Designed miniproteins, single chains. Designs and how they scored, part 76

Each design is a single chain, and the fold is of that chain. pLDDT is the mean over its residues in the fold that is shown.

## One batch from the design tools (miniprotein)

Design m2623
Fold by ESMFold2-Fast:
Structure m2623 (fold): chain A 61 residues (1-61)
Amino acid sequence: MEKAERLKEILEKVAKDYPGVEVKVEGDKVILSGKSETYDPSVGKETAKKLGVELVDKVEK
């Protein structure tokens, strides 16, 4: 119930600090894509775990 949408909003705020990272929602999953050399994958994983939403991290370094 709107958990993926909430995760998307939070991750869009995080992506603001990492130019080149894109956030997409696919069904019950949130997908991160793009390229960022300074991106920390732990931030997205922690937030997804707290909300109980599956995160697929495809961000390239």
Scores: mean pLDDT 73

Design m2624
Fold by ESMFold2-Fast:
Structure m2624 (fold): chain A 68 residues (1-68)
Amino acid sequence: GPEEAQEIENQGRRALLAAELYATQKLLEDPEAKVEIKQTGPTTFEVTVQKGDETEVATADGSGNVST
């Protein structure tokens, strides 16, 4: 129903904000890093951080948690 759709939308926004915050923190640690944010589900985003030959991948969820 409308309440469920609104909750999914809110979780998606929370996940995006968490992904953007994580990406910003990684760029503050290393301004030469390449960071990409990709939506992987309705309430999940993936953050890819490339530093030279190293690639780190983190997932942001609808609760605002970021896990590596």
Scores: mean pLDDT 86

Design m2625
Fold by ESMFold2-Fast:
Structure m2625 (fold): chain A 76 residues (1-76)
Amino acid sequence: SNEELFEQARKAVREAEEVAREAERSGNKKAALMADSEVGLGLISLGVGKVTGDGEFALRQAEEALRKAREVLEEA
């Protein structure tokens, strides 16, 4: 259901927020800002998905944001 997809999307965004927090704690300000930008895009996509009723879009974009946030932290 869309409700379950939105719950998964919210979880992915929260995981991306944790990645951004870890980048901040590492002292790498560029990585932290880049990870925060991905979190922001994930949150916007979650909002768009809710307004349009597209849980699949919300989940795909949230998972993409999480993946990119992790890549930024790993390359830091």
Scores: mean pLDDT 86

Design m2626
Fold by ESMFold2-Fast:
Formats: sequence, C-alpha cells, structure tokens
Structure m2626 (fold): chain A 144 residues (1-144)
Amino acid sequence: STRLEEAARLLEEAARLLQNSANSVRKSVPSLRKGVDSLDLAAGHLRQAADAVRAGDVDTASRHLLLAGGHLGDAVNLIRDAALKHAGTEEAKILRDALGDIAEAAELAARAAKLLGDGKAANYFDAVAEAARRAGRTVKKLDG
C-alpha cells in the first residue's frame, strides 16, 4: 500500500532526526545520559514501527509508536530542564536545537500515525511536538 510505504518512510526520517540529535547532545553535553538514552530508545521504536508497517502489522506498529511517544516525552522534559540550567551557554543552544529536532520528528511520526489510522498515537505525538516547541521558546527567551 502506498499509504503504508509513506508512513514507513516518515517514521524512518523521524528516527534519523532523533539519532542525529542524540549524537549531537552526546558529544556536546555528555552529562545528559538519560536524555540521550530516551532519544535512542525513541529512534529504535520508530524504526521497529516502520518495519512493522512494511510487514503490514499495524497493531505492532501502533505499540512501538506509543513507546516511542513516551520516550520522546521523557527526552523533552530532560533536555528542557538541562537547557534551563545551562541558559546563556553553548550547551543551551545545542539543547534548544535538539528540542527543535524532537518537535520535527514528533510531527513526522504524528503524520505517519494519521496515515495508519492510529488517532491515539497521532494525538500523543502532536502533544510531544507542542511540548518540544514550547520548551524551545522558553529556552530561547531566557538566552536573551
């Protein structure tokens, strides 16, 4: 199905963005292990969801999407709190960029969930994207 192929592609792009973000945070803020681990877990579940979609197993995909959403929610909170502690530093700018990447990845995952008919996962990812965007704006305001 073209719809399933598009959903899998969106999930792979979301996972790629999260992996790139995790690598950036790991290099620049090595103390933020839990935040990086949450990004890695979310990326892993999005890849597993993409594989399940290609196999036609939408129920397995939905389970992995909900797990990915939970890990992204954890990452938003951990990265936001770290960025606020490091306000005015280079680390805070990197963490703000990571919040932007999380928002974009969550928006892609929400679009994939909508293509799969998974309203619960779509709403969860829309909420994560909004939280990440809000956190990024708060961090930017405190940086000047």
Scores: mean pLDDT 90

Design m2627
Fold by ESMFold2-Fast:
Structure m2627 (fold): chain A 68 residues (1-68)
Amino acid sequence: ELEKQLAKVEGDLRMQLGKEILEKGKKSGDEELTKRGYEALLAGLQLYSVVDPETSAAQLEKLKQEEK
């Protein structure tokens, strides 16, 4: 239970950091930074899916649509 809460917090932080990196990359036109931000977002969602697979799956689908 504590482990699940920790995974949620870490996943959420990873997603938040990924979004910030992604936005910075888009603003500066840095394709590599944009890629790194997207990868961080995906990693965060994957970690979150261990705790809440349904919610993380929905958010991952949303990110895929927005990225593409």
Scores: mean pLDDT 73

Design m2628
Fold by ESMFold2-Fast:
Structure m2628 (fold): chain A 62 residues (1-62)
Amino acid sequence: MTEEEDKAIIEAGKRVAEEFAPTLARIHAESATPQARVDALEALGPEIVRRFREIYEELLKK
């Protein structure tokens, strides 16, 4: 893996964490049961991965 790829992974991770922090906070606040919270997090998982890949690809285009 190149140095630029390593930096892009770290940066993409930071941006995804910042972008999804409000959504995670909302899930924790609005989930009436532990099961509802798990279901919401499972539904969000693929979205987080997709967004991470999108940001990672954008960082590599430069």
Scores: mean pLDDT 78

Design m2629
Fold by ESMFold2-Fast:
Structure m2629 (fold): chain A 91 residues (1-91)
Amino acid sequence: MNEENKKKAIELIEKAIELLKKGEPEEKILELIKEAEEYAKKIKKEDTKSILEVQIAVARFALLREEELSPEEVARIRASLAAAEAKLAAE
């Protein structure tokens, strides 16, 4: 169940990234992100690896919209992404 929830969350985020690159309307992109958040909430808190994988996908999506973010927000997201990737690699 956790693995399916992780896969669904990441799949929806990847679809949102594809739509963003194609210039699709923001409301359509955000609906996919909302669905991904619902699946992410179903991941058990003790499944740290799955949570990190979803966090990495979310951070990558957010950075594709960096022109809509403040420099402080971009720096925070980049730091969070680096930390999550380092933790995942340590396994």
Scores: mean pLDDT 80

Design m2630
Fold by ESMFold2-Fast:
Formats: C-alpha cells, structure tokens, sequence
Structure m2630 (fold): chain A 82 residues (1-82)
C-alpha cells in the first residue's frame, strides 16, 4: 500500500512537472531545466533531490515542498485503504 502510494505520488508529480515545463520553457528555460532534473530524480526514487530541484525552480523553501509531498502521499494512502 505505502509503496503503491509513493508510486502514484511520483507519477502525479512527474505529470505536473512536465506540464509546468511546457508552460515555462519559452520564458524561463533555466526553470524548465531545474524541473527536468526534478523529474529525473523522481524517476530514480530520489525524493530529497527532487524536492531540492523543485524548491530551486519555484523559489519556495524545501520545507514547503516537503509538506505538500507529505499531504499528497497521505491522500493516496487514505484512498488505497478501501
């Protein structure tokens, strides 16, 4: 259940980041590059590194990104419990 929830969180985050890259790549190519690195880290299951890259790309503290990740993970865990 937990492993499945973590997989679903990674899939949702990757999809969201891919959509954001398409929106910002023309105006902010450096931000797009950081988001691409975040996707690569997520595919490698390196959540800490992914949070670091998202934090840098969005200009938001890592603590805020960690909190959002935790809430998303808790949501999927709840949905998978019948």
Amino acid sequence: IKEKAEELVREELIKSLEENIKLVEKDKPEVAKLLEKAIEALKNKDIEKAIEYISKAMGVPEEIIKEKYKLLLERYLEELKK
Scores: mean pLDDT 80

Design m2631
Fold by ESMFold2-Fast:
Structure m2631 (fold): chain A 87 residues (1-87)
Amino acid sequence: MEEELEKLLKEAEEAANAGDVEKAKKYIAEIVDLMHRSSLELAMQTVKRLEAMAEKNPVLKEAVDSLAPSIVGAVLRRVGDEIDREL
């Protein structure tokens, strides 16, 4: 999972560096799908990494911003799972 995440992050960055917003969006969508299957900790780390990368690349920022509701939804689902475990 972490290796798959690293590969997708690198592919999204390469697509953004090439100016391909649509390809970057596709890789970010795959990252969101992976977040739904990850731990809360990995999901939160993924969000922080996407934010940091978006600050450095306008094309990647556009891709992340367009998928922000999906990213937030994935994190909230992981939070719900963690709360249930802590009860």
Scores: mean pLDDT 79

Design m2632
Fold by ESMFold2-Fast:
Structure m2632 (fold): chain A 78 residues (1-78)
Amino acid sequence: SKAEELKKRAEELYEEARRLIDEMEGTHPVIARVARHEADEVYENALKAIESGDFEKAEEYIRRLERMVAGLRALLAA
């Protein structure tokens, strides 16, 4: 179902964000802390949107997680 597909995408992005944030703890501890809080909030909101059937809102939060992952990867590559 679309709900299962969106949930899987959100979970995979959240896990990747968490992995990248853990890698940043030693070099960018303040950024890591802020990013963790934001990732947790966006992921929770994505799951709530999926549970309520608001797939447009869920896709918006998933795109936000995608941008977070991209930004974290760029920062680690710098």
Scores: mean pLDDT 88

Design m2633
Fold by ESMFold2-Fast:
Order: C-alpha cells, then structure tokens, then sequence
Structure m2633 (fold): chain A 77 residues (1-77)
C-alpha cells in the first residue's frame, strides 16, 4: 500500500469508530497502534508515520498538546 492509501484507510477507520461511539482518545490509541505496526514492518518510514498521525489527530479534533506529543512519540518507536 502507498502512503496515501494508508492515510485514507486510517481516516476511514477513524470515521467508522467515531460512528460506533468510540471516544476520540480510544480512536487515537487504535490508530497509533496500527501506524506503529506499519513502521515495525517497514511499510512506512518514521517520518511518514508522524505525518499520518498528525493528520489523524487533526481529523479527530485532538488539540491537547500533551496527548498529541505522546501519540507522535509512540508511533516513532
């Protein structure tokens, strides 16, 4: 999958989880785990993971700086 396909899948997953009543925090956690696994598998770079994570957090409206920093650091590991 390309970076753009992964980004689209992440955003579509966030939308579906939101419709199912999951909180923004729960959705952010699921997305961060998925992105991190893609980095571990060598499917995306750490730089691409940070970009996708930031876009997903922006989509979810997560503006809390501490939470954003923790998720970005998590996907880089």
Amino acid sequence: MSKEEIKKLVLETAEQLKKLGFSDLEIARFIADYIRELVKQGKISKEEAVEIAKEALDYLGITNEKLRERIIEYVKK
Scores: mean pLDDT 81

Design m2634
Fold by ESMFold2-Fast:
Structure m2634 (fold): chain A 80 residues (1-80)
Amino acid sequence: MPLYRLVVRPDVVVSTKSELRVELGAWATQEGRVTIDDDGNSYWDVKGTEIGERLGVDRLNMNDPEELEKAVEAVAEEVE
């Protein structure tokens, strides 16, 4: 069965793509990238990361599952 990892967390290998979304959230929390704007909306600051570079964005909306799935796909790699 293929294994998966995030380029931004290469030390963590998982067996499903759904686990990659959990690992992406853990990465954002550990890197201090979870930010709240003046209106109380939460987002992830991905500026200067491979996620931001590959998606062409400076931040991700934490409330949009499609944006989070695109971020996972942009930095996910299959481990043989």
Scores: mean pLDDT 78

Design m2635
Fold by ESMFold2-Fast:
Structure m2635 (fold): chain A 71 residues (1-71)
Amino acid sequence: SAEILAAAERLAEAVRAGDFRAAGAALKQILTLSGDEALAQRLEDLVVRAVITGDGEAAAEEILRLVREHV
């Protein structure tokens, strides 16, 4: 859906910016809109990886790819 894609774009931008508070809010919105706990967990794992590795761009690209494959 367009709303899930828009939330995923907000998540990707937050991760690129290192704004993990905004990333958490976007993750919650994706879970609320999709009802897909498995998708939300996979996205959270990518956010955690970005924090650990410092590679927000790679995580942002994977987030957008994953959501596009599921909607």
Scores: mean pLDDT 85

Design m2636
Fold by ESMFold2-Fast:
Parts: C-alpha cells; sequence; structure tokens
Structure m2636 (fold): chain A 110 residues (1-110)
C-alpha cells in the first residue's frame, strides 16, 4: 500500500506541475484559462495532501473536481476556436485521460 500511495502521489505531482507549465505558457494570451489551469493544479496539490494523510476519499473527490474543471477548460478552449486554443484542448484531453486512470487507482484503495 505505501508503495502504491507514493507512486500515486508522484504521478499527481507530475500532473500538477504540467498544469502549472501550461498556465505559464497561456498567461499572456489567455489569462483566464491560465487561472483555471492553476486552480486545477491547486486541487491536485490538495489531493496529494489528502492522500498523504490517508484520506483516500477526499483525495478521490479532489481528483474528480480536477477532472470536472479540466472538462470546463476544454469546452471553453474549443468554443473560442483559435488553432492555439484547440491544440491546448487536445493536450488537456491527454491529461484528463491520465487523471481518469489515477482516479480509478484511487477508487481501488477504498
Amino acid sequence: LAATVARLRGLLAAQAELLETQAARLEKSDPETAALAREAAELLRRAIEALEAGDYATALELVRETLELLGRITDRLLAEGTPEQRAFAEHLEGQRRELERLRAELEALL
């Protein structure tokens, strides 16, 4: 169990760092989407804290909230329709698939 928790923590941290990197790239062109991406990163950091505390139910709920937020970001980017925003939406879909996989692993701990 401890090894699984350590691995999940590391993977969630990597996803949070990736969201921060994406937010930094968008800061000048789309500051609203950048702010939402940082909010998603913060939800993942809170999920890591819950996971470290042994509160797997809270960690799972925070990952679910992150997935809902990423969905809203993707919808917003696709609605705006620029090629740069559509490319970013495709990248976020990749992150959403990875987080869905991590969510399933967290559910298995309950």
Scores: mean pLDDT 84

Design m2637
Fold by ESMFold2-Fast:
Structure m2637 (fold): chain A 67 residues (1-67)
Amino acid sequence: AEEAAKQAFDAFVDRSIRAIENAYKNGEKAAEIVYEGALKEFDTFPQYGPEGKARVEKAYEEAKKKR
């Protein structure tokens, strides 16, 4: 049960990162909107929210540097 929850959370984080990277192809503002949406969604995960936000923030910063 706990392992399944962590796997579902990890898949959600990976999907959010891909969404941000894909949004950068449409411009910086599009990427910011997707990033903000992902942060709000992680607020619904009290146990894993901070980890998800950190992983998404790192991906957003790396994508911005390579843009």
Scores: mean pLDDT 75

Design m2638
Fold by ESMFold2-Fast:
Structure m2638 (fold): chain A 74 residues (1-74)
Amino acid sequence: SLADWLEEKGLNMLATLVRALDMALKLRDISRAERLLAQFEEAVKNTKLSPEVRARLQAELDRYRAQLAALKAG
C-alpha cells in the first residue's frame, strides 16, 4: 500500500495520515476525509522529499482528490 511504501522510506507521519485517510474513505466519512486530505496535502508541501518521492505523492494526491469527489457525487 502507499502507507507501507511511505513507512519503508521513513516517512512515518505521512504514512499515518494516509492510513487515517484510507479509513475515512472506506467508512464514507466525507468530512473527516476532506480534513485528512487537506492535512496530507499540507504535510507533503512542508516535508523535505526527494523529487521522485514528491512526484509519486503528487500523483497519489490527485487520485485521492478524485476518490473523494466520487464519494461526494454518490
Scores: mean pLDDT 88

Design m2639
Fold by ESMFold2-Fast:
Formats: sequence, structure tokens, C-alpha cells
Structure m2639 (fold): chain A 98 residues (1-98)
Amino acid sequence: KELEEKIEQVDKLSDEALELLKEGKYKEAIEKLREAVEVAEEAVKRYPENQALRAPLERLIAVLEQIKTYLELEGKLELAKEAEELIERVRELLSRLP
């Protein structure tokens, strides 16, 4: 239940980030993704052996890569770098799962 709630929160924050991106609110989109990564980090810390976290983390990376690519195309290079740093954080979480 608690793990499912955290997974839902990560997915919801990712969806909110994509909507903010559509509105041209790039900084706010990155802030929502940072919140999603922080929730994911707490989930892995609390449930370090739970395979159910793999698919949510892979979905979060996909959203981060999509947003990074869009930011690079729009010339928002500083925000694209922040997205890359968030991708690395999620990749570290994936490497800790069995």
C-alpha cells in the first residue's frame, strides 16, 4: 500500500512535469521532476529489495530523457543539464535494485 502510493506519486509528478513543459514552464517542470526523484529515492531507501520499483524508475528515466531532449531543442541548456543530473540519480537507484 505505502509503496504503491509512492509509485503513484512519482507517476503523478512526472505527468504534472509534462503538462508544465507544454505550458512553457520549464523551471517548474524540472522542480516537479526533482520532487519525483526525491520520492523515488525515499522509496528505494525504504524498500531496497523490492522489484516493483524497477518499472517506475525506468518510466521516470524515460520521462526525464524526453524532457531533457525537448529542453536541448529549445536551447534551455542549463535546465537540460539539471535533467541529466536527475537521470544519473535515478540510474544510481536502479543499480541498487536486485
Scores: mean pLDDT 86

Design m2640
Fold by ESMFold2-Fast:
Structure m2640 (fold): chain A 105 residues (1-105)
Amino acid sequence: SSDRQKAIEQLRRAIEYIKKAKEAIEKGDLKQALEYLERAIEHLIEAAGHAVSAGELDALEQVMKAIDYTEEAKRAAEKGDEKQALEYLDKAISYLKSAIDTLQR
């Protein structure tokens, strides 16, 4: 469906912003990292909306898990826990790749 394709496009954009946030965290640029994570969350919320419209509840669950991990990564980064922030972002990316795979079936 059109909504399935729109969900995939939003998830791909979210992954790009999460990868940029990881690079910013590794460089110690907290302000830039938080801006990228906020952009990622916006794209994840849009993807969740399109997943609902497509009736793709399994993909929605995976996207919601990715949102939770992205928010946990944001909190860890704000506390200066670089290792924990990067581990949460890797979990978020894993769930997003699974969501894209689910939506492509």
Scores: mean pLDDT 91

Design m2641
Fold by ESMFold2-Fast:
Structure m2641 (fold): chain A 84 residues (1-84)
Amino acid sequence: MEELEKELEKKAREIAREDTEILAKQIPYPLSEEEKERIYARLYGAALQLGYAQLYKLPISHEEAVQRGIEEAERARREAERLA
């Protein structure tokens, strides 16, 4: 079950990263790093909630999805700063 949760998290990261990049390109003004992080957090949370509902039937709340999205966005930002 731990492996399934990690797989869902990995897929959610892939989806959120791609969608954030697409949105950034479509917006006619430059997004701040703060704004991009917020968008990524929301998209990650939504992808996780959908994944749990479809694959695991786990009742993950909207509040939990939002919180996990925020945590992932902070993790991704720290990772990006480390690689820069």
Scores: mean pLDDT 77

Design m2642
Fold by ESMFold2-Fast:
Structure m2642 (fold): chain A 99 residues (1-99)
Amino acid sequence: GKKLVNRLIALALTGIGAIIEFEKAGHDKLAEAVRELTEAALEVMEAAIAAGDEETAEKAFDLALEALAKAREAAKEGKEEEALKVLKEAIKKLKELLA
């Protein structure tokens, strides 16, 4: 219920913040990947909530937030390709949850 809606809002805001951060740093490909990750995670969570599947909604939320945190850390260390790989792997896993 309310907890999952709050998670949707938190994910959207965190994703937007990461996009702005990466765009400001000139990491256009990372910003694009974060947009795709955020859209995929929101789609999985919305479908799971509609189905009453709280477990899948929480898995999608956790996967997306962990990927965002890891990508941000890798980018800070100058590891842009590693950051992109983390985001792409998470997007793939999110799409598997939607199937």
Scores: mean pLDDT 89

Design m2643
Fold by ESMFold2-Fast:
Structure m2643 (fold): chain A 80 residues (1-80)
Amino acid sequence: SAEEQAKALALINSLLDTARGMIELARKHPEKKEEYARGARSLIDEARRLLAQVPLSPEDKAAIEKGIKEIEKEVEELLK
């Protein structure tokens, strides 16, 4: 249903926002960057799992996939 799609979209966006927050914490606390990077990756994996289970519009799916890719790049840069 549209309501279930909206709830799933909100949850996925919340996971991506939390992952971005973990990346910012890793930048402020370099001694914990590996821990925060693992946390961000775990959240991205959960977002992908939800994306695979719930039919979203092509526009919403593309936006989420772009967000996931951007976060992955930030995690890779963080771990250099």
Scores: mean pLDDT 88

Design m2644
Fold by ESMFold2-Fast:
Structure m2644 (fold): chain A 81 residues (1-81)
Amino acid sequence: MELEKEKEYTEKVKELVARQPEIDARLREMFEAGVPEDEIVDFILKEIEKAYKELGLPITATFSEENRKRLVEAVRRRLER
């Protein structure tokens, strides 16, 4: 019983991870095009919401301005280096 839930969860996580290259490609395009930081954050948050829905988690999390900036910086550094 426990193993079945773990397998379902693991499969969903693997599917989300498999989407990462496509998300990274879009983020690189946005950074290269000089898209406003707010729009980039909105894109990232939309992907997080989608992941939350797929994992069955509530979409009630709010991101502080500090967390939004940290998220953009972390993504930018990962894509550039």
Scores: mean pLDDT 69

Design m2645
Fold by ESMFold2-Fast:
Structure m2645 (fold): chain A 105 residues (1-105)
Amino acid sequence: APALSEAQRAQVEEVVTRAMERAAAAMPGLKVTGAPEVEGLDADTARVTVPVSDNGKPGTVTALLRVAADGRLELLGVVGSPEVSAEAVAAVEEALRAAIAEHNA
């Protein structure tokens, strides 16, 4: 996306990938089925869509992130498709908060 550099997109993808691995490890029914898709929405906002399976049902989890000029990340929100349970979405949100805190350290 024109608002985000290639390096910023790569950092977002890496942080989300680690968060999703953490969430899947914590939640036995949750599996990551593909790579995160990073989309720049404006000057400092990224949408990341991750294909998942929740108890065998294919779906997606979408995270909205603010990307500061210094590379710091802020979680704005997490939404699951209808196939993804509220419990799985909550696990992803917790894992994203932890991964972002580690990235910002």
Scores: mean pLDDT 84

Design m2646
Fold by ESMFold2-Fast:
Structure m2646 (fold): chain A 97 residues (1-97)
Amino acid sequence: ALEHLEKALEYLRRGAEAARRGDAEKAREYARKAMKYINEAMELLENPEAIKLLIKAQFLILVGISSASLGDLESAVESLEAAAELVRRAMEIEEEE
């Protein structure tokens, strides 16, 4: 689970960076990869608070993909960065014994 969330976080950061550079296509590609890793992590997770954060992150990723598709790269950056923050919080919960 944690390794999947680390990969999701990396792809969300790359997606936001691509959007900042004006590359909507790569921003969407990286966002979709992040969503795949979040889905894989959610199948392994048992903590309901971590799962709830990841569901919110998935919604923000979809908003980011939609914004990039419409050429709103500023909103795409904001959504993907917000999703990355939620993934980070889910990782902190999973690191607690």
Scores: mean pLDDT 86

Design m2647
Fold by ESMFold2-Fast:
Structure m2647 (fold): chain A 59 residues (1-59)
Amino acid sequence: TAEELKRQLLENLEGFSEQAHLVALQEFQDLPEAPQLLQRLLETSQDPEIREKAAELLA
């Protein structure tokens, strides 16, 4: 199902770069976990571009 594919993507994102995380979260904005994951990127990322994009997606 679509939900199962989204869950598999989220599991794989644990091993992906922060940029890949952002791209996936932008595509799946309807995921219940998306705001939490975007907030984590804002808090933990050292890359200002990634933080800026995560903030945009949260707004």
Scores: mean pLDDT 69

Design m2648
Fold by ESMFold2-Fast:
Structure m2648 (fold): chain A 90 residues (1-90)
Amino acid sequence: IDEAVAAAVELLREAGVTLSPEEEEAIREEVLAYAKATLAELEKTIPDVKSWTDEQIEAYILERGKKANVEVSDEMLELAKAQIRAAQAA
């Protein structure tokens, strides 16, 4: 989860966006809430997550967003993918 927040902040900085400490905190809270929800569902349902492809991960995140009536931004998608990849490596 902390790594997903770091990845989001780094992606924005690489894109040339300068973030204030308050803006970084707001992004951190939003991303952490989404990542925690996504990981909690995976942990309960899918022991085979280690074998998933990027396309399967992306499809899962988008489906969960639709079911929860949440608009998944490109940033949220990349962060959730990074978290699932970290879980696969563990």
Scores: mean pLDDT 63

Design m2649
Fold by ESMFold2-Fast:
Structure m2649 (fold): chain A 83 residues (1-83)
Amino acid sequence: LTPEEVADIRAGLRAQIERAEALAKDPNASPVELANTAVAAQIQLIALRFATEKPTPEDRELEAAVRRSVALADKHAQEVRKK
């Protein structure tokens, strides 16, 4: 992959993370939609890991952000079960 293609993957991943965070703050958002967005971010992270030979500090930060998005999705799913 070219540096441009890798940058596009990182940009797409950042967009999915941002969307997951926005959905987590929206009380009208579906927990399913938040979960689907977090899963999409995980898939893009796998693509980024395949595209890069060694993770950069930015890549590790993106991985941490994906983990936070998944945790937010799980938290919202649990909150919806609260009567």
Scores: mean pLDDT 77

Design m2650
Fold by ESMFold2-Fast:
Structure m2650 (fold): chain A 81 residues (1-81)
Amino acid sequence: MTPEQLKDAMLLAIEHAKATGDWDAAIDTIKAILRYAAEKEGFSKEELEKIVKEVLEAAKDLPKEMYEKFKKAMEETLEEL
């Protein structure tokens, strides 16, 4: 998996949530993607932090509450790695 593929997968989950309103499923999907990238694809915490920042920048148009939920979920997942 490339960094761009990882970013695209997380952004696709967010776009799906925007269409369906299923924000909890998108959060769970993003957590799973980050864990998979670390455990199976060998991404470092520093590489994942960079990708997370790029995802958050691309998703800045989200409602503030949803943006903060995604930010917290991704940051907490990175801390667990």
Scores: mean pLDDT 83

Design m2651
Fold by ESMFold2-Fast:
Structure m2651 (fold): chain A 94 residues (1-94)
Amino acid sequence: SVAQRVKDELEALGEELAKLVEEDPKKAKEIGEELVRGGQQALAQADTLTPEQVLRGEAALRIGQAAIEGAENKDPEYVKETARAVGEELAARL
């Protein structure tokens, strides 16, 4: 299902970002900032997007912010937990 695919993709993103928080926190923060910018730009154009694309924009904003905070606080588990929770919330709306 679309819901399961979105959930799996966001969980995988969270795992990748959590690994970067441990191995290269500067890069994790940079990618997090790019995700936040991308999410904000997508949501600014929400009227032109599909419901799935809007939810992916929301996910990028929330997971990107978690990556920034996780990198600053050296907390990779926070990033993984946030991505999983976001995936579950968004899957429930699909």
Scores: mean pLDDT 87

Design m2652
Fold by ESMFold2-Fast:
Structure m2652 (fold): chain A 55 residues (1-55)
Amino acid sequence: SHMAEELKRIEERVRAATSLEELREVMQEAAAFFKRYKVSSDEVLRFVLLANEAL
């Protein structure tokens, strides 16, 4: 689905981020994505924890 493809691209960009500034930009885009698709706070937290593990 379109939503799943967008999320996958965001996740790939999180893993590819080599600086805190790049990570900040991707996380801002992720926040906009979660707001647009009205993703639950629990799902957002799960994503944040996964992104933290990638660092």
Scores: mean pLDDT 75

Design m2653
Fold by ESMFold2-Fast:
Formats: C-alpha cells, structure tokens, sequence
Structure m2653 (fold): chain A 72 residues (1-72)
C-alpha cells in the first residue's frame, strides 16, 4: 500500500537572524485527505530553535494537482 503526500514549503524572515519555515503536508491514503502544518523557527546559520506540528484539516480523499508525490 502507498500513501501520497504533497508538501508546500514557505520560508519567511522573522528578524535579521531568524527564519520561519512553514510546511503544509497533504496526505492522501485513498480514503482521507489530511493536512498538517509543520512550523519551524531557525537561525540563518541553520540551527533549529523550535518545531510545532498542527492538524489543520481532515476530509474525504480528492485529487492532488501539480504536487510532489511520494509512495512508501
């Protein structure tokens, strides 16, 4: 069996030394589409300061368009 994922990554500067990376992960297992948001704060040197994962939505499966698809 395989799970399909689409990942949308956004990087936003918070200050001169800090960046925030937001990754929205859509997971489609053929029955449900689940969206999670992973928010990471890191220094410009690449050191991670914090990480948070939130469940944003859950619903019936639907097609993913123009996305990176990974099957495990």
Amino acid sequence: SGTRRRIDIKITPVSDDLLERTSDVDTDDGRELTRQRITETFTKDGHTLSSRTELLSRGPARPLEDSLTVTE
Scores: mean pLDDT 72

Design m2654
Fold by ESMFold2-Fast:
Structure m2654 (fold): chain A 70 residues (1-70)
Amino acid sequence: MEEEKKILEWLKEAGVDYKSIDELIEAFQKARPDLSPEKLREMLKEIAKNAKSKEAFAQFVESGGEEVKL
């Protein structure tokens, strides 16, 4: 699970502290209840790989994917 570890590490470095990927997915589900946890995991992995920086990724997470375009 190298992508999940990288995601959590990037968020922690950007000042966003989640205990686990599950907490991150729960936060996203509040903003995007139409998406399943599996789809959210896939999206987060793809977004993390394509993110320009850890800050851009953290902003995307905090906005629930609506306000920040990567």
Scores: mean pLDDT 67

Design m2655
Fold by ESMFold2-Fast:
Structure m2655 (fold): chain A 114 residues (1-114)
Amino acid sequence: DKKKELAEKLKKALETPLGVPAFLAVINATGLFTKEQLETISEEEFVEKAVKVGKMMFGPMFDEEFVREVARTFFELMRLVGVEKALEILRKYASKPLTRENLEKLLDDLANAE
């Protein structure tokens, strides 16, 4: 199951000190696009937006290469789930603190989406 493999890779990234910041950059980048744009943009365009958001949020301590990997993996997972369903799941967590626990639950919900 490709969705579960991608979610597991993202959970492993969350185990690093850079994981939660990288994921925050990716989630915030997702909010800069409409649903229709997220369905049509290239992976490269999404990844570059996540990198720009990360640099704005975290400045010189920002690991660009790590955010690129997290963004690519998340984008692939989002596309496999379907953009509309993925955005519904993201909205469920928008009111919650972006802790590692809540991000792991978000990833489980994405992996188990039909």
Scores: mean pLDDT 84

Design m2656
Fold by ESMFold2-Fast:
Structure m2656 (fold): chain A 74 residues (1-74)
Amino acid sequence: SKAREILERVVRLLEERRDELSVALQQFVDEVAEAVESGKLSEAQQEAIIDLLLELLARENPALAEEVRRIVEE
């Protein structure tokens, strides 16, 4: 699905920029990456995770949130 493709791209970006993330957000990204690889996430869960990542990033790293938003807006 498009949501899965977006989530995979977002996770990849956040893994590359891991040093710019809080420890809590790094752990959350790791959990999301594992969940995506498991194939157990519904499309609604994938969309909810994208929204949550954007919300968390907007609070701690607005510049990185903008980069993630550009991926989502494709």
Scores: mean pLDDT 85

